# Designs tried in a protein design run: designed miniproteins, single chains, continued (4). Part 98

Each design is a single chain, and the fold is of that chain. pLDDT is the mean over its residues in the fold that is shown.

## One batch from the design tools (miniprotein)

Design m15616
Fold by ESMFold2-Fast:
Structure m15616 (fold): chain A 64 residues (1-64)
Amino acid sequence: MKEEALEKARELIEKAMKSTDPKEQYELVREAIDLLNRAGLPEEAFELTKEAFEKVKKQFEKIR
């Protein structure tokens, strides 16, 4: 697999999870998805998207 793209996407997801701004969280998650898709890892992008989306949604509900 393209480990560099995967690591970068994981960093973006972690940064999103630590953000208190839901807009920033969504932007970081979208950037990670695009990065993985462009690297030719659509399955990995889907898995990280699903996990990140569920966690961001839960955090957003908790913050607001």
Scores: mean pLDDT 71

Design m15617
Fold by ESMFold2-Fast:
Structure m15617 (fold): chain A 85 residues (1-85)
Amino acid sequence: RWDEAVKAYKQAIEINPNFAEAHNNLGNVLKDQGKLDEAVKEYKEAIRLNPDFAEAHNNLGNVLKDQGKLDEAIKEYDEAIRLKP
């Protein structure tokens, strides 16, 4: 059920749990699979590890919008724009 990309990013996280980019990339693959709750978790972990990660804030906003959580999505988009105008 898991594609090779999810496996590769999970292995990268196992080797370096603090690698914010691997969490962001795992979130992207999970989002593409329609696993929105899992994608939100991974994007939030990327942001926890690197709060200035504008791409992760923007990606989290996109998933929250897809879940209908519009107020939360706007907050994340505003943070992404603040970090990288």
Scores: mean pLDDT 82

Design m15618
Fold by ESMFold2-Fast:
Structure m15618 (fold): chain A 92 residues (1-92)
Amino acid sequence: KVETYEVDVTLAPGQTITGELPVPDAKVTVRAEATGPARVEVNGKTFDLRPGERVEVEADLKEGETLKITVTAHPDATEPARVRITVTIESK
């Protein structure tokens, strides 16, 4: 079974947001797209995005594991960064 969650966040320069999602035994795909310079962390993997860039991360999560996503807007930015996060969960 496939479930999809979509979240849009707007972050001021230097602002950080963290989300945690408990996941059953599943394949998870996280896609992040930024309109401003932002750093995206998915379960310890770090990606620096420029405006208009995307990142797609796949992970196989087992029972007892959590999906943790952290997004930080670059502190030297002069405008807010808007980041769209799409999480797709595919149960085995």
Scores: mean pLDDT 79

Design m15619
Fold by ESMFold2-Fast:
Structure m15619 (fold): chain A 52 residues (1-52)
Amino acid sequence: MEELRKELKKYLEEKFGIKVPDDATDDEIAEILSKLSEEEQKEVQDYFAKLA
């Protein structure tokens, strides 16, 4: 969980330029993801599906 959270924050910052606070909760990260386009959300899902 925590490791995936750190990777997600890095991915969002590098790919979309979205700065996520270091202490952001899962709920806050979910709010950020919900503001992404359908295509961008699919890219995030595909990225993490490959890591699983």
Scores: mean pLDDT 73

Design m15621
Fold by ESMFold2-Fast:
Structure m15621 (fold): chain A 93 residues (1-93)
Amino acid sequence: SAEELLERVDELLEEAERKLAEAREALEAGDLEKAREYAEEAIRLAEEAKRLALEAMDLAEKEGDRETLLRAIGYALRAIGLILDAEEILEKV
């Protein structure tokens, strides 16, 4: 269901946010190798979350579930934001 996809999206986004925080800490510490590894992992997790959020959007739209559709859109935008933040870290390493 769209709701089950969004539960998985939430888990992936939380993990991506943790990896992004670890990437920032590594960058501040001057550990460029770890900063790169954590940023790349954050991008991978956020891209998977975006993919599942887009699937949830399609399902919610077909079911006429406007509330779930709007939530899925919000999750997709959050995933895009995390990808952009992690890519900014990669430009510095």
Scores: mean pLDDT 91

Design m15622
Fold by ESMFold2-Fast:
Structure m15622 (fold): chain A 55 residues (1-55)
Amino acid sequence: AFTAAELAAAAEAARKAIAGEMTGEEAVDYVMERTGLSREEAERAIVEAVAAGAA
């Protein structure tokens, strides 16, 4: 399970990617830098944040 802070970072990254402000790869890197999650964990956090309607 992800923390609220990890999901908030993932939701921010997802919104920026949807808005065209960053690529999907940059969004994953952003979550990794903000949270310390691995690439696979950052990718799952973004998917979970989008599924939860946070974007």
Scores: mean pLDDT 79

Design m15623
Fold by ESMFold2-Fast:
Structure m15623 (fold): chain A 57 residues (1-57)
Amino acid sequence: MSEEEKLEKARELVRQAAEAFMAGDTETGQRLYDEAMKVSGLSREEVGRLLAEESAR
C-alpha cells in the first residue's frame, strides 16, 4: 500500500473521529484516532494535525 493510500485511509478514520468528538463520544473518537495511527504509520502529532484540518472544514 502506497503512502498516499495510507494517508487517504487515515483521513477517512480521522473524519469519523472528528464527528465522534463533536457528538461528545470521546471513547469512539479515541479508538478511531488510534486506528488512523496504526493504518498510516503516522505519529500521534501528525494524525492530530489531520484531525484539526478535518474539523476546520
Scores: mean pLDDT 78

Design m15624
Fold by ESMFold2-Fast:
Structure m15624 (fold): chain A 68 residues (1-68)
Amino acid sequence: SEQLRKQALENFEKGKEALKKGDNETATKYLQQSVDNLRQVLDLRGSLTPEEAELLNEALQQLEALQG
């Protein structure tokens, strides 16, 4: 689960960088991967830490804005 958390963080940062460049397609891809990684953490542990839950919330908020 620690590796999945690290991947979620890395994918979130890549998503934010893509947003800064106006690359919405790449941003959507990385933000979705971040969400998927955190969902896998939830499946494996049954819970997310407050930090992981905040990351999931931020990724979902950005993704919703991109998808309409």
Scores: mean pLDDT 85

Design m15625
Fold by ESMFold2-Fast:
Structure m15625 (fold): chain A 93 residues (1-93)
Amino acid sequence: SRLTAEAALAAGNLYYRQGNYDLAIKYYKLAAELDPSLEARALKNIGDAYYKQGNYDKAIEYYQQAVDKARQLGQDSLAREAQENLEKVKKEK
């Protein structure tokens, strides 16, 4: 069976809370592929998961993509949150 984009995002969030960041990333990527309107949120969540894994280079990459996509979609609050996370990770690298 195929999950809906919202169900994929919810599954990613569940795995993230469990500390299973690899599965969280897989489901967030699926959510982004299934619904372009969720793409910026999914990209930010992928950045969060890589940050939790200590993969700062990947976290920076995905936060930057999330900022750019959120701005394109007019999701100003999400763009600000992703930008704040991006700046934090760059400072820690």
Scores: mean pLDDT 88

Design m15626
Fold by ESMFold2-Fast:
Structure m15626 (fold): chain A 61 residues (1-61)
Amino acid sequence: SAAEVAAEADRLARAGRGEEAAALIRKAGPTPEQVREILEAARRGGLSAAASVAGDVLAQL
């Protein structure tokens, strides 16, 4: 789910593994719509690191 991806991406990013977090988001969300769902899940969960990474991924699409 988007929430599970956001939670794992937040964990990776906070551990300094931002490239792995971005790769996870891209793999789970190959479309801009799916990346936006992950971004919104991160925002709802207060997962600031995941939200930042997902926003960067969305901007690159």
Scores: mean pLDDT 86

Design m15627
Fold by ESMFold2-Fast:
Structure m15627 (fold): chain A 63 residues (1-63)
Amino acid sequence: MYELTALKDYKAKRPDELSLKKGEVVKAKDLIEVDDKWVRFLRVDDGVIKTVPKDYVEIKKVT
């Protein structure tokens, strides 16, 4: 699984996006797609696919 740590506050602009507060950690079961702008991931809490800006998060793989 993965941990997505918010580096900055982000306000979701679309229903598939997740709002973030700086220092918030979001747990992802899997990463669906990662590009230069966005991270699309499967959230552990509810199994819902959500999207966050790539430059707003630090991604860590957790064993």
Scores: mean pLDDT 85

Design m15628
Fold by ESMFold2-Fast:
Structure m15628 (fold): chain A 70 residues (1-70)
Amino acid sequence: MLEAEILVSLGHMYAALGKLFASKGDLESAIESYEKAIKMYEEAAKLGHEEAPEYIEELKKEIEELKKKK
């Protein structure tokens, strides 16, 4: 599934950007990047990517932790 693989790769890129923004204290940009990553993983999950739901759960927990720091 080339489409699902591309979506997972994009999700990983957005998740990495979110971590970078969080390390700089830019919590708004970090949360936005994680939300974009979640959308990519949600589309990958719809295409049958079995690991994407776990990635979504992990990023949702990370967003909740960042929101507590705002």
Scores: mean pLDDT 83

Design m15629
Fold by ESMFold2-Fast:
Structure m15629 (fold): chain A 62 residues (1-62)
Amino acid sequence: MEEIDKLVREALKYFESGDYEKALELFQKALDLAKQRNAPEGYLKTLENFIEFVKKKLEEKK
């Protein structure tokens, strides 16, 4: 969880600063690690929702 938590925190930091490309990259890495570690379905769904939201922001902003 430590590695995943770090990736999520960094992703949120970039998202808050408007760097959606970096946020997307970090959320994708967090999701991949969470899947490998069999994280709870609710947690995986949360990461997938953040990824969808960031993708939408990228399409609207850029």
Scores: mean pLDDT 80

Design m15630
Fold by ESMFold2-Fast:
Structure m15630 (fold): chain A 55 residues (1-55)
Amino acid sequence: MEKVKEALLKAGLSEEEAEGIAKLYELLGPDALRWALREYGMSEEEIEEVLEEIE
């Protein structure tokens, strides 16, 4: 979803990183997104902001 990619770009990820993680979310859902963002080094607050943007 384009919303996921846009939320990730707002959170400071590069275009390549945002696209890869957005595809992961599309295939595996929000738990996979949380895991990927933690691996990337995002804080819990930043992860919550991304999930809120996605709706």
Scores: mean pLDDT 77

Design m15631
Fold by ESMFold2-Fast:
Structure m15631 (fold): chain A 76 residues (1-76)
Amino acid sequence: QPESIEKFQRAFRVFDKDGNGEIDFPEFLTVMSSVGSPTIRYFDKDGNGFISAAELRHVMTNLGEKLTDEEVEIMT
């Protein structure tokens, strides 16, 4: 769990090039692939093309991964 969260946080930070807390969908899939949790397809099916940190946190919480935006943002 902590291992996956740390890997995810680091990858997200790298892909968040504009610092808005948003990443492109293909980049998001790469991050998810790195932690082995590619089950957030409902965002893909909507076709938004962008995933925010808030949406990622929502999914992580839903899957039992307690990733908080506040803690992530403070650490960065």
Scores: mean pLDDT 53

Design m15632
Fold by ESMFold2-Fast:
Structure m15632 (fold): chain A 72 residues (1-72)
Amino acid sequence: AQDEANRLAVKAAKAAMDGNFDEAERLIRQLAEMGYRDQAAAVANLASQIAKEMGDTEKAERLQALADEIAA
């Protein structure tokens, strides 16, 4: 379970690094639904920063909002 969650988090981070933010969001939401909310929020924050570095402000704002929602 935790090992699968870690694998999913790594997949989400890689998707974000590849610029595939829609896939990253999907994987982050799945991780949160599995009960790994803190890890999902951390990955969402990371993906938001990657989107900012790439100049995708819309995706960065959506990922930050997702992180805030999961962390609440």
Scores: mean pLDDT 85

Design m15633
Fold by ESMFold2-Fast:
Structure m15633 (fold): chain A 71 residues (1-71)
Amino acid sequence: MEEELARRVAEEVVEEHRDQIPAEHLDDVLDSAYAMALRVVKENKDTLPREEQVELARRAAEQVVQSALAG
């Protein structure tokens, strides 16, 4: 299921950067990372192997975290 995959990727990426994200913004960053990961997975579900979908979803989630850290 695309939602399960996207959620797992977003949670893993956010957890990797948890100590760098203000606690009060952690949930908002997680929600944004999930939304971006889900979009990437859904857009590529019919064109890319699952492993490549995970890779792209991770990159999208990482970009969300980096944007949050940049202020």
Scores: mean pLDDT 82

Design m15634
Fold by ESMFold2-Fast:
Structure m15634 (fold): chain A 65 residues (1-65)
Amino acid sequence: ATRYAAQQILAVAMEIETGLKVEVEERDGVMHYTITVETDEEEELARREGASLRALGAEVTIKRA
Protein backbone atom coordinates (compact mmCIF):
# COMPACT_ATOMS: atom_id res chain seq x y z
CA ALA A 1 0.00 0.00 0.00
CA THR A 2 2.22 2.85 1.23
CA ARG A 3 5.25 3.90 -0.78
CA TYR A 4 4.50 7.47 0.22
CA ALA A 5 8.01 8.81 0.91
CA ALA A 6 9.38 7.63 -2.44
CA GLN A 7 6.34 8.93 -4.32
CA GLN A 8 6.56 12.31 -2.55
CA ILE A 9 10.16 12.53 -3.79
CA LEU A 10 8.97 11.71 -7.32
CA ALA A 11 6.27 14.41 -7.12
CA VAL A 12 8.81 17.03 -5.97
CA ALA A 13 11.21 15.96 -8.74
CA MET A 14 8.44 16.34 -11.34
CA GLU A 15 7.65 19.86 -10.07
CA ILE A 16 11.33 20.84 -10.24
CA GLU A 17 11.95 19.35 -13.70
CA THR A 18 8.70 20.42 -15.39
CA GLY A 19 7.57 23.49 -13.43
CA LEU A 20 4.13 21.89 -13.05
CA LYS A 21 2.24 21.84 -9.75
CA VAL A 22 2.07 18.23 -8.54
CA GLU A 23 0.17 17.14 -5.44
CA VAL A 24 0.08 13.63 -4.04
CA GLU A 25 -2.21 12.09 -1.45
CA GLU A 26 -3.00 8.56 -0.32
CA ARG A 27 -6.69 7.61 -0.44
CA ASP A 28 -7.89 4.11 0.45
CA GLY A 29 -4.38 2.72 0.02
CA VAL A 30 -4.01 4.20 -3.48
CA MET A 31 -1.70 7.10 -4.36
CA HIS A 32 -3.53 9.93 -6.14
CA TYR A 33 -1.52 12.53 -8.07
CA THR A 34 -3.08 15.81 -9.16
CA ILE A 35 -1.17 17.72 -11.82
CA THR A 36 -2.25 21.28 -12.62
CA VAL A 37 -1.45 22.62 -16.08
CA GLU A 38 -1.84 26.03 -17.76
CA THR A 39 -1.03 25.30 -21.43
CA ASP A 40 -1.65 22.56 -24.01
CA GLU A 41 2.08 21.72 -24.00
CA GLU A 42 2.03 21.28 -20.21
CA GLU A 43 -1.09 19.09 -20.53
CA GLU A 44 0.72 16.82 -23.00
CA LEU A 45 3.72 16.59 -20.66
CA ALA A 46 1.41 15.86 -17.71
CA ARG A 47 -0.35 13.09 -19.67
CA ARG A 48 3.01 11.43 -20.46
CA GLU A 49 4.20 11.68 -16.85
CA GLY A 50 0.77 10.57 -15.63
CA ALA A 51 0.87 7.46 -17.81
CA SER A 52 4.10 6.40 -16.05
CA LEU A 53 2.51 6.96 -12.63
CA ARG A 54 -0.62 5.00 -13.63
CA ALA A 55 1.59 2.12 -14.77
CA LEU A 56 2.87 1.98 -11.17
CA GLY A 57 -0.72 1.67 -9.87
CA ALA A 58 -1.37 5.32 -9.01
CA GLU A 59 -4.45 7.36 -9.93
CA VAL A 60 -3.74 10.58 -11.83
CA THR A 61 -5.95 13.62 -12.34
CA ILE A 62 -4.91 16.42 -14.69
CA LYS A 63 -6.56 19.80 -14.08
CA ARG A 64 -6.47 22.96 -16.16
CA ALA A 65 -5.73 26.06 -14.04
Scores: mean pLDDT 74

Design m15635
Fold by ESMFold2-Fast:
Structure m15635 (fold): chain A 124 residues (1-124)
Amino acid sequence: MAAVGVVGSDAEEMIAAAIEAARAAGVDLRIYAAERLEDGRTKLTVVDYDAASGTVTREERILESEEAARRAIDEALAAAEGATRVRIEAHRASREDIETAGGVILYLMEAGSTELHEISLPEE
């Protein structure tokens, strides 16, 4: 059986929707999207939206292990200040989701899955 799916399409759609929601709310937004690759590595995408300038910045990194990915996400959340538990449905982030998260959104995606996972707050 041929599996037909564009694994990156849902992540891009959710990122675009979150940026639009942040723009509509007039708030800064940081997005961390961690996608598990079929080879066991993790792709970490970081998107930063600056409401004052309207600028979107995007960076992508391939991380060798799930532990390295989790550590990078925890460090990024700590650096963002106001990091919180974020759980979003496997749908586009709403304005309410962004306001509740204090401008930080997390997406965890496995190869062939768009299911979201709850991320705990980093330890102090």
Scores: mean pLDDT 59

Design m15636
Fold by ESMFold2-Fast:
Structure m15636 (fold): chain A 78 residues (1-78)
Amino acid sequence: MAEEAALVARQLALDDGASPETAEKIAEEMRKGVEALQAGDYETAAEHFEKAAELAKDSPLVRQAATMVANYAREKAA
């Protein structure tokens, strides 16, 4: 699941014209977010998804998805 989410985010970012370096950073933050979410560490998950959304400024679908899961994790952390 974490790997699949990272691969999808990376591919979408590349398709939107992100550099390979930016796409890899987005993928890594998405992977870390999902791993933290699976561990029940909602605060850490939210931080990683928020970083992914910030990096994905030029990738609307990735930014939207990352923002949604960040908000979900923030609600669970409260």
Scores: mean pLDDT 84

Design m15637
Fold by ESMFold2-Fast:
Structure m15637 (fold): chain A 71 residues (1-71)
Amino acid sequence: MSERELEAEVLASLGHMYVALGNLFASQGDNEAAVESYEKAVELYEEAARLGHPEAEELAREAREKKEELE
């Protein structure tokens, strides 16, 4: 795995963590915290996509959709 590929995987993994946090906050009715968590996930996935992560564009779209559902 190249340095770039490793960085992309780390960013995607952080994005997954923020999606999980967003889901948790949404389940508690804390829509503000959920939106903030999904927004951070989108930013992380967009950076992963810039580094060539093959799934990151789709993951960013999904996180953005989750964010918009709560706004």
Scores: mean pLDDT 85

Design m15638
Fold by ESMFold2-Fast:
Structure m15638 (fold): chain A 69 residues (1-69)
Amino acid sequence: TAAAIEHALAVAREMAARLTPEEVAEIRAALAEAEARWAALSEAERRALAFSRAALEALLAGDPAAAVA
């Protein structure tokens, strides 16, 4: 599990380094659109969205480990 998290974080860091500002804005817009549908989402979907938002912002801030803590 720890090794799987380390691998996922390494892949996410590599992907984040390749993202353009336009791609970041598109991902944020997609998350915001999903968040706007919050009332129609299941509890599991809401948790996944909250995690995805936290993970994206942590990656962009240079601290991806914070998103999985």
Scores: mean pLDDT 67

Design m15639
Fold by ESMFold2-Fast:
Structure m15639 (fold): chain A 89 residues (1-89)
Amino acid sequence: MVSVSEINRALLEEIKKDPSLENLLSNYYLAIKNGDKEKAEELFKKIVELLKKLSEKLNAPKELVVDSFSELHNLPESLVEKLRKGVEE
């Protein structure tokens, strides 16, 4: 399973079962809006760890999971680039 469409479908099903990733993303944007850099960094690391876990669960490349998540939530390119770097660590 390496298709972006298949991963997007599987990721959407996981988000529906457990909204943790969506909730973390919402809280991350809120932390940025409020200027809470420490909270934003904490939430970013949690998002990266969940994306890594989804990569293992879906048996898909980490980069492809990041791209699918980014497409699904229409993430800004600057955040997509940070997520790609985070999952490669």
Scores: mean pLDDT 77

Design m15640
Fold by ESMFold2-Fast:
Structure m15640 (fold): chain A 73 residues (1-73)
Amino acid sequence: MLESLSDEEKENLVKGARDAIERAKQALKEGNKSQASAYLATAYILASMLRDAGYEEEANKIIEEVKKIEKEM
């Protein structure tokens, strides 16, 4: 397991994942499904890092949002 993250490190991962999700939504609006897929992959990686650090609830919220956007593709 990864070492426990600080509150600041946790917030940075959550913010990074949220930013990636917003970029994915923008890419889909522009018709760029490949770019959207790349941003969703980034959000999923960051969520996996949160899960490994013990922030399962936060990670699951991000993953659910990623899956919702993938369903729109």
Scores: mean pLDDT 82

Design m15641
Fold by ESMFold2-Fast:
Structure m15641 (fold): chain A 64 residues (1-64)
Amino acid sequence: LVEEARKAFEEGRYEEAVRLFKEALKAGELTEAEDFRLAAEAAEKLGDYATATSFYALAVLAEK
């Protein structure tokens, strides 16, 4: 899930990236601050600032 989400982000498939990151979060696989930041950036690319803000908050918690 996380690797597929990262690939979707790199390919500019931001809608799919956000979906895959959310599935990874539900599965307990999304744990690294860097991955939360990628999810937030993907949401920002879509103009979904509420989702982006939530993922940025999770990134801060994952770091310290």
Scores: mean pLDDT 82

Design m15642
Fold by ESMFold2-Fast:
Structure m15642 (fold): chain A 78 residues (1-78)
Amino acid sequence: MLTLLDLYKAVLSEYKANELVSYGTILKVLRKNAGVTGISAAEVRERLEKELGIKGDKATPLQGAKAVYELLQERAAK
């Protein structure tokens, strides 16, 4: 199973922790480097707006990776 640390390592291999990166790009890196499947950029946007109040299409790599991890955990719980 993918851990939060696995996702953090995947995004930090490409980007700095405090760099603003588009949700689509964060997902592309997680798909490439951590094998993430079944998560869309729209779902990441909705999660980041709900949890962090982020307005727009960019987040830090760690914010994006955590949102993807939380979405994967919710899917695993179904």
Scores: mean pLDDT 80

Design m15643
Fold by ESMFold2-Fast:
Structure m15643 (fold): chain A 66 residues (1-66)
Amino acid sequence: PSKEELEAEQAIALARMALEIARRMGDDDNARRADELIREAERALRAGRYEEARRLALEATRVALS
């Protein structure tokens, strides 16, 4: 895998961990928004848009932990 692909995959993994924390804390609105952003990041990753996937995943982490 490329460096960009690995960075995108790592960002998505971190976002999924943040989503799990949000769900455990009962932050339902933040969890829902983060889940939507993670799904968009995963679609971007599959399309080879690694920069977009990484950006979306970082935004998901921010939303989940806000």
Scores: mean pLDDT 89

Design m15644
Fold by ESMFold2-Fast:
Structure m15644 (fold): chain A 82 residues (1-82)
Amino acid sequence: MAEKKLEEIEKLVEEMKKSKDPEELKEYLRRMAELAVELGVPEKLAKNFLAAGLEAVERGDRERAVRYGEDLLEEARKVVEK
């Protein structure tokens, strides 16, 4: 059910906002990218946001990592709403 996968991505974005652990942030981003692809987001687009988000985590830029998570959610919403 697409709606349940979208809800999971929404919860993962909220968990990212609460987490200060770089490894947790990377795990959330990987799971979100996987769910986004399963929902029909183009693989290349999801991988680009994932790569950028992981790079932000490695640089200590937590706010930017969360924004890439939000970008993955937005792209997933666009696909589900079509």
Scores: mean pLDDT 84

Design m15645
Fold by ESMFold2-Fast:
Structure m15645 (fold): chain A 62 residues (1-62)
Amino acid sequence: SAAEREARARELLERAKRALAAGDIETASQLSKEAFALLADDPEAQRAAERELVRAYILSNE
């Protein structure tokens, strides 16, 4: 279902943000690609996810 895909994408995004905080760019990239694939039919959700990852990356480099 769409709700299950959104929940899975959210879990992957949270894991990607933790990987960014740990400096694990490879893992963050893989997890974010999986999350974006689950959100492929929702461009607004994809843009929101991209903004979240950018913010997490900025925080990780402060």
Scores: mean pLDDT 81

Design m15646
Fold by ESMFold2-Fast:
Structure m15646 (fold): chain A 90 residues (1-90)
Amino acid sequence: DEVEENKKKVEELAEEAREEAAKILGLSPEEVEELEKIQQDILDQKMSVSDLPDETVEKLLKFNRIYQELYDKLLQKYIDEVEEERRKNK
């Protein structure tokens, strides 16, 4: 199932980007888990960004920025590889 394979690949790329962002920022796995929980609580409207310390907000923004840049790069590479494979099979 192409959909399930693509979902798995997207999840693998997300995990790779997360691990690399954590390494760049010197974050422990526990700190990454805490930041992810905070982000999820904000998305679920269980808390506001204004309820967080400035230091935590800065850390969360830096992590998300680096993560997004890495994820976008990895995802684009994967898309390019899929498009090349499609061209070769026509």
Scores: mean pLDDT 78

Design m15647
Fold by ESMFold2-Fast:
Structure m15647 (fold): chain A 68 residues (1-68)
Amino acid sequence: DDDLMSLREQYVNNLGLAAGNQAKADELEANREAVDADPSLRAEYEKAKANADKALAEAKRLLEQIKA
């Protein structure tokens, strides 16, 4: 089923996006002193965190569609 394959591809893609953005957020969080001192690094951290959360939520939604 091409539709099911497309949903699985989107699921894997969103897991990858979540993992990549989470890794970036984790790296920035490990250097908290620099992030707290630099508004641009703080903005990158907030963006990475938001992108990770959004991608994870989309992956969960897609997983429910695959299970249905």
Scores: mean pLDDT 83

Design m15648
Fold by ESMFold2-Fast:
Structure m15648 (fold): chain A 52 residues (1-52)
Amino acid sequence: SIRTEIIQKLFQIALDSNELVARRAEEKGLSDLAAQQREAARQTQEYIAQLS
């Protein structure tokens, strides 16, 4: 459905955002924040998989 397609796109944006923040956190030596953001990215990937 169109709703599912929109939700998938929103989760893809969230995934890209989590990965970007993780990279920036690593650059600043914030390893705990980077780990948190990578975990969030994995959860977002799980939601995308459930919508397929």
Scores: mean pLDDT 82

Design m15649
Fold by ESMFold2-Fast:
Structure m15649 (fold): chain A 70 residues (1-70)
Amino acid sequence: SKKELYDKLLEKLIELYEYMLSLGVPKEEAQKIVDELKEEIVKLLKTKSDEEVLKEFEKLVKKAKEEAEK
């Protein structure tokens, strides 16, 4: 279901949050990034298939990691 997919993606966002903190990103900044990604996931889940949501989520997470690694 869409809810089960959303819950799974939220777990991945927690992993991303912890990863960003491990790189020295401030907690408030890391939380803002995660909250923005949650909003994007909600939009994708309303209009896209589960497969498309997973592909777009992977791209968003990769971009966030690359920005945090600067």
Scores: mean pLDDT 83

Design m15650
Fold by ESMFold2-Fast:
Structure m15650 (fold): chain A 55 residues (1-55)
Amino acid sequence: MKFLSLDEIEAGKPARSELEKAIQELYQAFLEAPPEEAEKKWEELVAKIKEALNS
């Protein structure tokens, strides 16, 4: 697969379960990454949550 609508479908997903999983994964990455990189991950997480909730 290259880069199909998979990414777009995920952004439009209204399932909360999927969000919880994404949050957990991002949280784990944040713990492993340094504070500077963690900020970047945090921003991505917030953006994802916002988009899912706003959908």
Scores: mean pLDDT 64

Design m15651
Fold by ESMFold2-Fast:
Structure m15651 (fold): chain A 61 residues (1-61)
Amino acid sequence: AEAVRNEALGLGNAAAKKAVELGDEEALKKIAEYLGKATASEDPEEQRKYAEQAVKIAEEA
């Protein structure tokens, strides 16, 4: 039942790993901020939205 939440957090963690590989410290800080918001939320859809923002930041880095 938590598939959406688990997928979103997985995508966010993958995004953080890519930012580390690119050496983009500013992108990593923003990714960490959105992952924190995703983890703090009780709503799976809101968690997914924050994780998607982290992924977008990593893709633009």
Scores: mean pLDDT 70

Design m15652
Fold by ESMFold2-Fast:
Structure m15652 (fold): chain A 66 residues (1-66)
Amino acid sequence: SVVELVEKAKKSTDPEEQINLLVEALREALKDPASLQELQDYLTKIKDPEFLKLFEEAVVRLKEEL
């Protein structure tokens, strides 16, 4: 589940593990419109700017892999 990957990332204290889990969440979300919507809805509830910055880094990393 996309939400499970994001929640696991939030609980990690290692930024690299957080970014890797968020990259996995993004890859899963891109496979299915419903999963992408689930991720977008979850992101609207996140108020932690440091965590959102890790998510932005995950997007950059995923783009470099494609």
Scores: mean pLDDT 79

Design m15653
Fold by ESMFold2-Fast:
Structure m15653 (fold): chain A 56 residues (1-56)
Amino acid sequence: SGVGELVARRDLGLSDEQLEEARRMVEAGASPREVAERLGISERQASGLIEALKLD
């Protein structure tokens, strides 16, 4: 779908490298807290990103 990519780039301002890291973390079963800490975003933003990436 590409929704996760759009959220990451447009809404969160993540680089391609940060997006790829987020994808790997989600595939590894990382929590919203872990993704938030790694990317420097809020847990709410991380939760939204994870749900969007799961739809891709």
Scores: mean pLDDT 81

